# Designed miniproteins, single chains, continued (5), part 41

Each design is a single chain, and the fold is of that chain. pLDDT is the mean over its residues in the fold that is shown.

## One batch from the design tools (miniprotein)

Design m17400
Fold by ESMFold2-Fast:
Structure m17400 (fold): chain A 100 residues (1-100)
Amino acid sequence: MTLEDMKQKTLEQAAELEERAGIPLREVVEGLSPEEAVAFSLILQALLSGKYSEEEIKERIHELLGLPRETIERLIREAKRIIEENREKIEALIKEAEAE
């Protein structure tokens, strides 16, 4: 699977979440490069898990994708903003997923 294929899947998932829960992820992902889109998806998952520090996320993404640390820091900030602004919607989605 290419990074472009992975971005396409991320866009499809983002569009589905926007349709179901009104979380504006599609526009954010559309504006990213394939590498940045994959990084953003991984960052969101890591932040939502609560198991990793921002520093650990930054170093892991840097090692996996070769993105500059400054770029990863920007993506972490963006992801945190989206989580904060859409916390109730995200919590509702997690509860639905765990209840099934």
Scores: mean pLDDT 78

Design m17401
Fold by ESMFold2-Fast:
Structure m17401 (fold): chain A 64 residues (1-64)
Amino acid sequence: SDPTLRDFLTRLAENAGIANPPDHFLVGLARMAGLPLDLEGSAVEALKASDLPPEKRERLLALL
């Protein structure tokens, strides 16, 4: 996928009202969600590797 995990998590944070999240915040989000801690990797691959419920995974993929 074109978007990186960094881009995806930044957009997710912005949708939650958090502007310009720092890298340590993005790493924290990835850790809490059970995503890989490679911010430059594929967001789609990270979501597929997560144990998120299918409904939540589909909603998050729609934000890409």
Scores: mean pLDDT 75

Design m17402
Fold by ESMFold2-Fast:
Structure m17402 (fold): chain A 75 residues (1-75)
Amino acid sequence: MEELINAIKPGMTAAEVRELIGKTFNLSPQAAKATYESIVKLALLPEEALEDDYVLTEGDVKRLQRALRIASRPG
């Protein structure tokens, strides 16, 4: 989890973050997309953040990192 959180940087696209999620958790592209959508909703990012070409801002990255830490909790 920490490696994924540290790999997410401002200026990355939504598609790049989905690929990182898939690589980190060894998920199919469909499972990575579903995971990304859940994290985007938890992070309260705009709906546009679901689009492949959406470019993450510094604020978006901080929100996603927080959501990933929440999602990594057992339970």
Scores: mean pLDDT 79

Design m17403
Fold by ESMFold2-Fast:
Structure m17403 (fold): chain A 102 residues (1-102)
Amino acid sequence: MSTDKEEQIKAGEELREQGKELEKEGKYIHAGVLYESSGILYLHAGDYEKAVESFLKSAELSKDVDPRLTARALENASRAALLAGDEELAEELGKKAEEIRK
């Protein structure tokens, strides 16, 4: 794998750890944003499994507080799942995002 992808994975892990700290503080929206950013870095690095996990965590933390962040996180998780070869999960997550946006 290229060095740039390894750097993106490390940056994603750092943001995920920061997200965990905010989650412990009850700052769920801020934590959700950091998990989303972590997911984007994993997605760019080609670590689709970790990208899905990070985006789903973002959606879970925001689901009762920020429907816009939740829908965006589910759409990103759907794309990551599709890239991972899980077409069924991608379709389910995409439909959930559409339902929230309506």
Scores: mean pLDDT 85

Design m17404
Fold by ESMFold2-Fast:
Structure m17404 (fold): chain A 77 residues (1-77)
Amino acid sequence: GAMAEALAQGKAIADGIFEIYRKNAEEIQKRLETENLSEDEKKDLEAQLYINRAMAGESDEAAEKATEILKEEWEKR
């Protein structure tokens, strides 16, 4: 039926989008582990990591951590 087909297509698209965010998070985590970054650069990448993890549907905790890091960065300015 049309509903089942639409749901299957929606799931495939959502899975693809979530995979993109997961891959972005993996790349950011690798940069944090392998690159010689300043403390400010590390905080920026950590914020991006938590945002990508939240977008991948991993947890509300990831979104909270991203918010905390962004607040700290704004206080520095």
Scores: mean pLDDT 71

Design m17405
Fold by ESMFold2-Fast:
Structure m17405 (fold): chain A 95 residues (1-95)
Amino acid sequence: AGDAFLNAGQFAQALATYQALLAATGSDNADLLNNLGKALLALNKYAEAAANFSKAVELNPSNASAYTNLGIALANLGKTAEADAAFAKADALAN
């Protein structure tokens, strides 16, 4: 699932791998969308990252990690109120 590239810091290769998987499987896989968002976030593609994390949390609303990453992407876009809401949801799920 491109995780080896993501963990090795090879973000462009991780992104390409996850995009190929998304094209083959569609956008109803929460883990794939979260990992694609992580690669986009690492490449400073904040708007695209936020869109993928938003879909990931819609599919799996119990994923605290995806809410944290959504908050980071939204904060980088200057969407402070939306970022704060995402972080609050992540904190609630972690407790």
Scores: mean pLDDT 81

Design m17406
Fold by ESMFold2-Fast:
Structure m17406 (fold): chain A 65 residues (1-65)
Amino acid sequence: GPAAAEAAIAEGDRLLEEGKRRLAEAAATGDIDALASGIGDALAGIGLKFEASVDHGLPLTAAGA
């Protein structure tokens, strides 16, 4: 239902924000593990938002950042 889709989009936003933070850490420190984790979290977040949008017909912007 819509509440489940919004929760999934919110989790996707959380993963994107975590990925962004880890990418910033990698840029500041040269930490390859942070780079890999940041890329993984960003891709997972994008995928989750896309699947929630497709499965429930909600736009990718339905949940806040």
Scores: mean pLDDT 76

Design m17407
Fold by ESMFold2-Fast:
Structure m17407 (fold): chain A 74 residues (1-74)
Amino acid sequence: MKLLSVVDVEAPSPETMRRVEDAARAHPATKDVTRVSDTRLQVTLYGTEEEIKAAKDRMEAAGGRVVKEITRPV
């Protein structure tokens, strides 16, 4: 089953946020990336639970923290 997930990701600095944004955009589960502020990003993910987890893990490895998540089956 595929899921649609909208996650808000925060980073401690604009420099770290650039790395988080690059990591998000590089992942195949990522469908949209919107910069909300210099330290907050909204990412739309579409895929399996495993693909969405991999995308979140990549953003966290880049220094991001997932602060909000809304996920639904599609």
Scores: mean pLDDT 86

Design m17408
Fold by ESMFold2-Fast:
Structure m17408 (fold): chain A 84 residues (1-84)
Amino acid sequence: MIRAEVTITVAAGGPPAADIAAEAARMLESLGGTVESVEITSDTTAVLTVSFPSEAALRRAEAALARLQATMPTVAAVEVRRLE
């Protein structure tokens, strides 16, 4: 199991970070991730703790998060940090 912290920052005036975090959580679970916690730290920032069964699953998740940032102009940044 690989644990990672996913930090999502949204642009001011867009949808709240909580809504984007909920979408990201559903996406990550569909890719084989297990969302352990979702912390809304501000209107613009959410932090998800996610476990992945393999390095390949983490890489698929990273690619999907990068696409989310690239396709949604309201997503300012997505950061993935490994905890293990």
Scores: mean pLDDT 82

Design m17409
Fold by ESMFold2-Fast:
Structure m17409 (fold): chain A 61 residues (1-61)
Amino acid sequence: MSLEEVREKIDEVVEKGIKAGLSTEQIVREVMRLLREHGVEDEAVIRELFAWVKEKIDELR
């Protein structure tokens, strides 16, 4: 599975989480679960994706 597909799924999780009234911590946990399911274990990639998730959450709030 490509990183682009993973980013699309992350975007869906963030948007749905915000609409459902989930906290930032709850949304981050769902994203971590998604990354593990797709075998994303590279620390640098995880750090980059987390920075992007935080920006997305801030933009949508």
Scores: mean pLDDT 75

Design m17410
Fold by ESMFold2-Fast:
Structure m17410 (fold): chain A 55 residues (1-55)
Amino acid sequence: MSLDQIDQQIQLRRQQVRQTRQQYDQNPSPQTRKQLFDSEVDLGIGYIQRGVSRF
């Protein structure tokens, strides 16, 4: 994937983290906590891909 495409995915994943954090804050549960952590992991993976991407 291109770096521009990865940067766009990172931006979307940041939005997902905000969304899942809001859900966790409103309804703290194991499910919402897992969703928050999964979103944070996805964001981290996207950031790593940005650093080591090949076309």
Scores: mean pLDDT 77

Design m17411
Fold by ESMFold2-Fast:
Structure m17411 (fold): chain A 87 residues (1-87)
Amino acid sequence: SLEDLERIAKELYTLLAHHKDSPVEELLAKLEERVAALKARYPELAATIDALFAGIRAIIEAHRDDPELAVARVAEYLSAWLAEQEA
C-alpha cells in the first residue's frame, strides 16, 4: 500500500539523517542492513525497496563530500518517488 511505501521511505530517510556524519561506507552498510530488514517485513515490495535504495545510494555516492546536501537530495528524491507511486 502507499502507507507501507511511506513508512519504508521515512525509515530509510530517518536512518540517513541520523547517520549523515558517519563515514559513507558505514552509512551505506547501515542502510543495506535496514533494507534487508524492510524486505523481510515487506517481501511483496522487495523489488520496489531495492529500486528505492538504488536511488538513495546513488545520491549519497554523488554527494560524499556534502552530507547535508545528500540528505536534502534524498528528501527531494523520496518526495518525487512517493508522488509517482500515488499516480
Scores: mean pLDDT 86

Design m17412
Fold by ESMFold2-Fast:
Structure m17412 (fold): chain A 97 residues (1-97)
Amino acid sequence: MREELIEEIKRAAAEAAERAGLDPEAAAREVERAIEEEKLSEKELKLMVLIIKTQREVEELLQKGKEEGKPEKGEEEARKLLEEAREKAEKEGLVLP
């Protein structure tokens, strides 16, 4: 499970870097290094994966909204989903970076 969580986080970092015009492989390597240096627990990795999955769902909702001719609705739903994920992390007493 831990290795699967790390791979999911690395993929998200690579995708974000590519979108920003940065090297996706370098971003994935840096995230892996940070996880190992900080000795993140499985619970912390699960939280990061939750945030990452939420961001991916946000992107899918935005794309689907555009394809269906309802971009504004997709954007609003995506934004609410991201905010809800942050609120859940805060309520669990977990400090977000």
Scores: mean pLDDT 73

Design m17413
Fold by ESMFold2-Fast:
Structure m17413 (fold): chain A 87 residues (1-87)
Amino acid sequence: MISDFSNALEAAKKAIDEGKTADEVEEILRKLSSNPDLIEAVRAAKEAGIPKEKMKEFLEDAWREVGGVPSPELREKRLKEIIEKYK
């Protein structure tokens, strides 16, 4: 069965392809999924100034490395490490 994670990530990638901003992508994620990991990733990307062109790859990496992690502390650490790679 397709997880809510995969559906939300695909919607976010489509929004980026359509030229939507990080703010609009965050709103789409909030409407389609209550998944905090993807919403937190988009917020962190906006705060770090990750370029729009890198946003899709960043979200895919963030979902892969952070989305399955149950520890909030470990999720935050991994998210920061991914952000540093995309700066």
Scores: mean pLDDT 70

Design m17414
Fold by ESMFold2-Fast:
Structure m17414 (fold): chain A 104 residues (1-104)
Amino acid sequence: SLLEEIERLVEEFGRLVREAARQLPPRDATLALFLATVFGGEVTLVIHLYENGADKALIQRNRDGAVETARAIYDFLKPHISSELAAELERLIEELEQKLEELV
């Protein structure tokens, strides 16, 4: 299902952020992991709003916020990680954005 695909992508994103965090100083690693937790919560809220028939504009607003959080994590991590890992994170963000757009 669409929701299962979104959940899988969130889990993959979290895995890559944990991988990236291993390469960061402790303070930056903690921040990256915290932001990944925030992102997971934001996507969970989007799914909850969708399942409960919330207004389309509210779903869109929360979706946009979740994507913005993911992009902020990417920008924060990008200087500290390999080009390959950065490209994989970008791909997951683009796929997540596309799947979340299907909830409108």
Scores: mean pLDDT 89

Design m17415
Fold by ESMFold2-Fast:
Order: structure tokens, then sequence, then C-alpha cells
Structure m17415 (fold): chain A 110 residues (1-110)
């Protein structure tokens, strides 16, 4: 469907933006184990969300689980920006814009 294609495109853009955030964060603080853990958690959540877009939720319970993962991903990325105020705000805005598009389109499928 058009909504699923839009959600998948947005998910891929969110992952690309997260990779840029991760690369920049590693250059700024290469030995920060807490930052590394938050970035690794964010990447795992983003991959799970991409797979969920490919196999969309069919029940209310599955949709709720999807939304919990989205909130968790947003929280991990927000925490990274709180730890690294030197990160460009434009990367956070781009990430959240794409995450918002994933959610909007996934709700249309449900």
Amino acid sequence: SAAQEAALKAAKKAIETLDKISDLAKKLKPNDSILKHNLDSAKQLAKWIEEAVKNPPKTVEELLLFLVHVIALGGEVYTVFQMLPELPEELLEEFLKNLKEVVKNMIKIS
C-alpha cells in the first residue's frame, strides 16, 4: 500500500539519520560506554521498527507494542542529544520528522 511504502521510506531515512548521529557522537566521545549503549539500543529499536513496517501490526495489542518501541527509540535518541549538546539540532529534527511519518502511516494501515 502507499501508506506502507511511505512508512518504509521514512523508517529508512530515520535509520540513515541515526547512523549520522552515531558516527558524529563516536567522533566526539569515542570512549563513552553509556553513550555507546544508548546508540546501540537506538539502532536495535530502529531495526525492529523497520521490520514491523514490513510486517504491519494486525491487532490493537501489536499496534501498542509498535508504539512502545517508537517511544523507546525517541527516548534513546533524545538522551543522546542531552548527553551531547554539540550535536546539530537539525539531525534531531530530521530524525523525529521521519519517526513521525512512520507512525502516521502505520496508523493508516491499522
Scores: mean pLDDT 87

Design m17416
Fold by ESMFold2-Fast:
Structure m17416 (fold): chain A 75 residues (1-75)
Amino acid sequence: KYTSIEEALKQSVDDFIKEVKKIGGPNYPKIQKAIDALEKVKKKGAKTVGEALSMLSGEDKNNVLFAIDKLIESQ
């Protein structure tokens, strides 16, 4: 729901990657691709997951959105 989505978007990229690694890993190839995309935009200056999403497009953005959905489901 809205509160969980807003909370995910406000997380730092580092904290989000740490939490996502606990739930996905090898069971979801899209999770690993999401982590790779987040690391890439973090190097470009993205500080929050919301900022990272604004810097991503296409498949990379879809992979991060999938990771957000899986994180919310795991709560």
Scores: mean pLDDT 76

Design m17417
Fold by ESMFold2-Fast:
Structure m17417 (fold): chain A 78 residues (1-78)
Amino acid sequence: MTEAQKRFEEAVALAAEGYRAFKAGDYRTAGEHFERAARLLAGTRLEPDLLREAAKAYELAGDHERAARLREQAERSE
């Protein structure tokens, strides 16, 4: 298995945990999982989408400043 494949599989698992936390209303934990998944896939086509998911979760957690920074990062990553 390549390093890229390992990072992808870990990111998929983190995104799944993020969606589980999001559905449970644990928006901060969801944001942390999506942000970590985005870091694992930095420089890939999936990074901007994961950063936007993290931003949405932090917005719902009341962390508007972190959400804004992650949205800006997503725009620069496209």
Scores: mean pLDDT 85

Design m17418
Fold by ESMFold2-Fast:
Structure m17418 (fold): chain A 75 residues (1-75)
Amino acid sequence: GMSYEEALSKVDKEKRLAAFEGLLEIMRRKFGTKSPEEALEAFREEELKKNKGIPEVEEMIKLRIKDMEKIIKEK
């Protein structure tokens, strides 16, 4: 059986996956990109532009993008 902590982690991961998939589809339509990878790149550029010159926020954005890249690769 699954532990309580494992169940919570799985539910959290599934919710994040669904949210990221929705965001990537919105970005794909917004930027006119043909692939999830192109949509993710466009999103990265927009977020970094908005937070330019704040290193801590830039690092947080980079980590978030890496998580989204993992989701794309797992499909």
Scores: mean pLDDT 69

Design m17419
Fold by ESMFold2-Fast:
Structure m17419 (fold): chain A 70 residues (1-70)
Amino acid sequence: SLLQQAAEAERKARELGKEYLELGKKLGKLVKDPSSSKEEIDKVSKQAEEKLREALRLKEEARRLRAEAA
């Protein structure tokens, strides 16, 4: 059903949001560590941006599916 698809998208978005927060914590530690390379910082930053982008996409998909089911 559309509601089941929306719930699944919401679940995946929450998991991605959690991964985004963990990457944010890792990024914070890397930025404070003078031994960290710019390449490591850029890599983690890019990973965080991808997780956030996908989470927002899934949240919008879930909203659309719920609206269609109503």
Scores: mean pLDDT 87

Design m17420
Fold by ESMFold2-Fast:
Structure m17420 (fold): chain A 58 residues (1-58)
Amino acid sequence: MKAHDLANEVSRELFAQGYSPESVVAAGKATLDAALNGDSDEKSREKGLKAAEETQKK
């Protein structure tokens, strides 16, 4: 999957789960960065979720 498509998909999934807009944006950025660095789709999704959780807790 293209990095931008993956980042958009992760953002949409987290928004549907009730994450804040700030957490969704953080997740999208983390997923995009990971995918552009050559991480797998699964690893990029994990990094996105972690960023969302860290942002949501603040």
Scores: mean pLDDT 80

Design m17421
Fold by ESMFold2-Fast:
Structure m17421 (fold): chain A 64 residues (1-64)
Amino acid sequence: MYERTRQLLLELGLSQEQADKLVNYLKEKGLEARELSGGEIGKAIGLPYFTAQMIKEELRRRLS
């Protein structure tokens, strides 16, 4: 699961550092990517709200 999440984040244009930060956040919290809000993504890796919402929707769609 987390490796697929990481690859999807890279496909969406995030840097390796940003993708690794978000995956580590998920591992530490014991969360699945689909459970994250756009606000949580934006805060965790410093993205604008619009970009964070786009990523949230793609994670929810592709990772169930």
Scores: mean pLDDT 77

Design m17422
Fold by ESMFold2-Fast:
Structure m17422 (fold): chain A 96 residues (1-96)
Amino acid sequence: AEAAALVAQGDALFAQAEAIRREVMDTLARGSSSLTREEALARLDQALDLLRQAYALYTQAYDLSKSPEAKARAEQVRAALAEAERAKALALDPRL
């Protein structure tokens, strides 16, 4: 159904955003040699944009179906946004 399709789309964007965040954090943990600070920030901004898109899709799915699952996924995205913002703060740290 339409709501299920929106959840699936949100899941794909959420997974993509988390993959980007993990790749940036993994690269920084390896000593930042293969990723500049500017590139890290750009990738994290991309992840933040994808998370905002996923949030909108889950919210739309919830509005259409009132599915507790869609609401739970939206709350997961809020937590992921906080983690992405923390990753961005770490990327801005001149010691990394």
Scores: mean pLDDT 81

Design m17423
Fold by ESMFold2-Fast:
Structure m17423 (fold): chain A 97 residues (1-97)
Amino acid sequence: MEERRRLIKELLRGWLSLAGIEASDEELEEIVRRAEELLKKGVTPEDLVEEGLKLTDPEERRELLLLAMAIELIEAVSDPEAFERIVAELEEARARE
């Protein structure tokens, strides 16, 4: 049952690494947990992006972006085809082939 959360954290870390963004294990774990709670409440990634555009604080904007990315990954992991595509894209980017 922790396997899915670990997988989402690793995918998020990989995605952020490609964007040049650093995040600690503790930050990623908290972001994934909060994203799961928001998704259960019916919050979409688009809702978080819209709220982020209204914010002037770069740190708060960064946090909403991370939450939106985590929600997208949680939804993608529940779709096997989308998940396989994301994994393949991350492997291609990492291999630089």
Scores: mean pLDDT 72

Design m17424
Fold by ESMFold2-Fast:
Structure m17424 (fold): chain A 88 residues (1-88)
Amino acid sequence: SEAERFAREELARGEVRAITSKELLDQAVARDPEAVRERVLRGELFIHESLLDYAAEKLGLPKEVLEKVAMSEEDIERWLRLERQRRA
């Protein structure tokens, strides 16, 4: 998807702000697990709502913390719209 493509591009630059898949989360954590945890706690890194349980286990954070940074499909569509405008 376009969201997945934009998220992968951000990951390649070390700037990922939206985790839309398990693969993307695994790649981000493999690079720097502590930075991923800190960015989630600061509200600087968002995670798709379908991944919250997986992210909680992988990051060692309570699900309640991940719920604060959860993205719905509507949130992803809003993020994509804004990113298209920033890149135009």
Scores: mean pLDDT 76

Design m17425
Fold by ESMFold2-Fast:
Structure m17425 (fold): chain A 95 residues (1-95)
Amino acid sequence: SRKEAIEEIAEERAEAIKQAPPEVQEKILERLELDIEHLPEEIAELAREIKEAIENKDEKALIEALKRLLEKLDELLGDKELQERIGEIAKKIAE
């Protein structure tokens, strides 16, 4: 059910992005671009894939990238070392 929940959330988020006004899509892209440099590389790669899928209006690529991101975040919540790295990045963003 967790995997199915992740798939459902990814599909819902992809649809929400697809239905968003152009100005909202632009703000999502701007935020992803700013955040990419402050994310762990494995998450940064997925954020780039999400950005490219939005720019190309590729709904399937967007769903797949969001699924991978959500699965990776679920894994990271169990990984103390990666959680500590995310905490350090969050502190750096606050500077």
Scores: mean pLDDT 71

Design m17426
Fold by ESMFold2-Fast:
Structure m17426 (fold): chain A 87 residues (1-87)
Amino acid sequence: EWIKKNKPKIIVVRGPLTVEDAKKIIESGFKGTIIVAGPMTLEAKELLEKAGIKVIEVNTSGAPTLEALREDEKRVKEAIEKVEKGE
């Protein structure tokens, strides 16, 4: 008889994350982890972290080549796995 912990809620943001985007996420009542694969302002990051939301930055190229898409996806998957492991 094991109590299963709820799976961590994860949002992946592929584009730029601004202060206004951060405010909208906070106002939505989201509680979990955001993986940011695009540019983010320091102010947006601070707002999310102050609201108790974990922020993970992933460096992706965003280039429309198959190789770049594979590398970007690999980095996002590694970040997701790290969050799911509680690391």
Scores: mean pLDDT 73

Design m17427
Fold by ESMFold2-Fast:
Structure m17427 (fold): chain A 81 residues (1-81)
Amino acid sequence: RPTVLTLEITAEPEALDDAVRAVRDAPGVTGVESRRTGPTTLEVTMTAEDLEALERALGEALRRLSRLPGVTGVRPTRLEL
């Protein structure tokens, strides 16, 4: 069943859009919603087909985010099974 994870991302303002794209472009992500929560904070909700797909997608998203200049933190805040 579809699994949903929300991440809080901390980044320089100019890097926030790149952070959303990094999550959206991760293989296995079927849906992405984003909401700016502050000048340097962003909430990204990612959907995957199931928990196994989410785990693989999260790993790739985290790798992509870690390579982006200006992204300084990523924190999982909510998991919906």
Scores: mean pLDDT 85

Design m17428
Fold by ESMFold2-Fast:
Structure m17428 (fold): chain A 68 residues (1-68)
Amino acid sequence: AALSDEEKLARAERQIDALLAFLEAHPDLSEADRAEVLAAIESRIALIEEIDPEKGEELRKRVEEVVA
């Protein structure tokens, strides 16, 4: 069966957390590799925003704190 909205949110949030941890652990990533990871995070945030805009905005702020 297809993923429920609850399962999609939980999965996307876990993936964002893992990608953010990866960025923090690898400050020496190439510009291209860093851009790819950031694009993957943005894709997951967009999916979360479609289901739960408030949670999406919250996660976007967390990403900005890590990337700044």
Scores: mean pLDDT 81

Design m17429
Fold by ESMFold2-Fast:
Structure m17429 (fold): chain A 99 residues (1-99)
Amino acid sequence: SPEAQKQALMEQVNALYQEAKKIFEETKEKYKAGELTIEELDKAIDKLNAISDQITALSKQIQAIAPDDHAAGKEMVLKEAEITLMIMDLYLIKKEMEL
């Protein structure tokens, strides 16, 4: 059913979002400990960008099957915004490390 398909896609988005949070928190922990390398930071940024692209693709699929599900649409927008802020924060860390 469209509802079951939407639910499965939303579960995939949630799993990707939790992976993004884990990558971000582990990267920030290493930075605070003075243990983060530029190579590890670049890999973390690349992974977050890849997750962001996957969530965007899944969001478009959810919108196609449930265009009037404004609650699901809002959840996707907020998760995409949070990952964008994570990526921006890691780029600020990179600028500080390159000084």
Scores: mean pLDDT 91

Design m17430
Fold by ESMFold2-Fast:
Structure m17430 (fold): chain A 71 residues (1-71)
Amino acid sequence: SPLEISEEEVEVDGVKYKAVILSWEAGGRWHTEVSLIKDGKTVASASAVAETREEAVREALEKAKEIVRKK
């Protein structure tokens, strides 16, 4: 499967972040790495592995959002 790179704007507690999302399939599962960027700085990173790309992206994003919620 090809390496997929996407970008989304995400909002946590009224603050907007740029999410850079890398996804790939390996070993029959989907892997995702997410970096949240604010003011040109990576403020959180998280990864997840799941059966589908959508699940892996969702899990990685929720982990990254939780990091920025906790300051």
Scores: mean pLDDT 85

Design m17431
Fold by ESMFold2-Fast:
Structure m17431 (fold): chain A 56 residues (1-56)
Amino acid sequence: MMEEVEESLALMYLSIVEVSEGIPRSQVTALVRQIQAQDPSLSRMQAIDLAVQQLR
């Protein structure tokens, strides 16, 4: 809940991945939530990158 800007940038990155790789944003955000639940110290971008790698 820190920054809306960070979330907006994350969503833009997710949109690019969805268009480029065909990976749905909803799947990425669900995995990001799970990854951060296990390690809340991970940055937003790190969690997104890990989620994208899993869905690749």
Scores: mean pLDDT 74

Design m17432
Fold by ESMFold2-Fast:
Structure m17432 (fold): chain A 62 residues (1-62)
Amino acid sequence: SDETKQMLGEISRKGQDLEEETGDRKGVDEIMQKVVDMVQAGTPLEEVRKEADKRLEELRKK
């Protein structure tokens, strides 16, 4: 759906910014894989967004 594509685009951009800031490509890739897995499992988009934001913030705090 367009909403799913927009959310994935926003999360992808945040991940790219974090990878540039931290140099942790593996950590960002693991977050992106989790997001994709949640979307494929039919998890509500609001829950996917919250989980992604939480994991990105935790990775940034290292």
Scores: mean pLDDT 83

Design m17433
Fold by ESMFold2-Fast:
Structure m17433 (fold): chain A 80 residues (1-80)
Amino acid sequence: MEELIKEMAEKTLPYLEELSDKEKAEEAIKQLEEFLADPSASETQKLIAKMSLEALKKLLEGEPPEKVAEELARKALEAQ
C-alpha cells in the first residue's frame, strides 16, 4: 500500500510542482470549483475533485509538493 502511494505520488509530483505557482493553482482551483458546482457530475468525480481542490489549497498554503502528492495519493486509494 505505501509503495503504491509513493508511486502514484511520484507520477503526480511534476504536475503539482507546476501548480505550486500561485497563479496556476488559483486557475486550477477555479476550474475544480466550477466542476463541483455542476450537478451532472457523478459522486465519484466530485470526490476526486474535492481531494484535488484540498491538495491545491495546501500547495497555496506552502505545503511541499511531494507531501501534497503523497496525501492526495493516499486519499485516492482510500476512496476506492
Scores: mean pLDDT 74

Design m17434
Fold by ESMFold2-Fast:
Structure m17434 (fold): chain A 87 residues (1-87)
Amino acid sequence: SPLRKQALELVDKMIKVVKEEKDRGKALREFILLSNKLLQLLRADPDFSEEEIKKVEEKLQKAIRALRAGDFETALKYLEEVKKIVE
């Protein structure tokens, strides 16, 4: 699916933001923007079930909470779990 490829590219951009963006506030804002784009893309793709989308949303919310706490390792762990669902 072309949408699945775009979803994977968004997850990779989110991983890059967590790893490379040194400004914590900027990283958080970019992450939230990309998270919203990812969820919209998954909801538009009929290949993803409501249950899979809900699991992604829950993991993204946990990643956002970790990122707010400065826990980048935990944020990356949840992004790896999101990537496995999207693959």
Scores: mean pLDDT 87

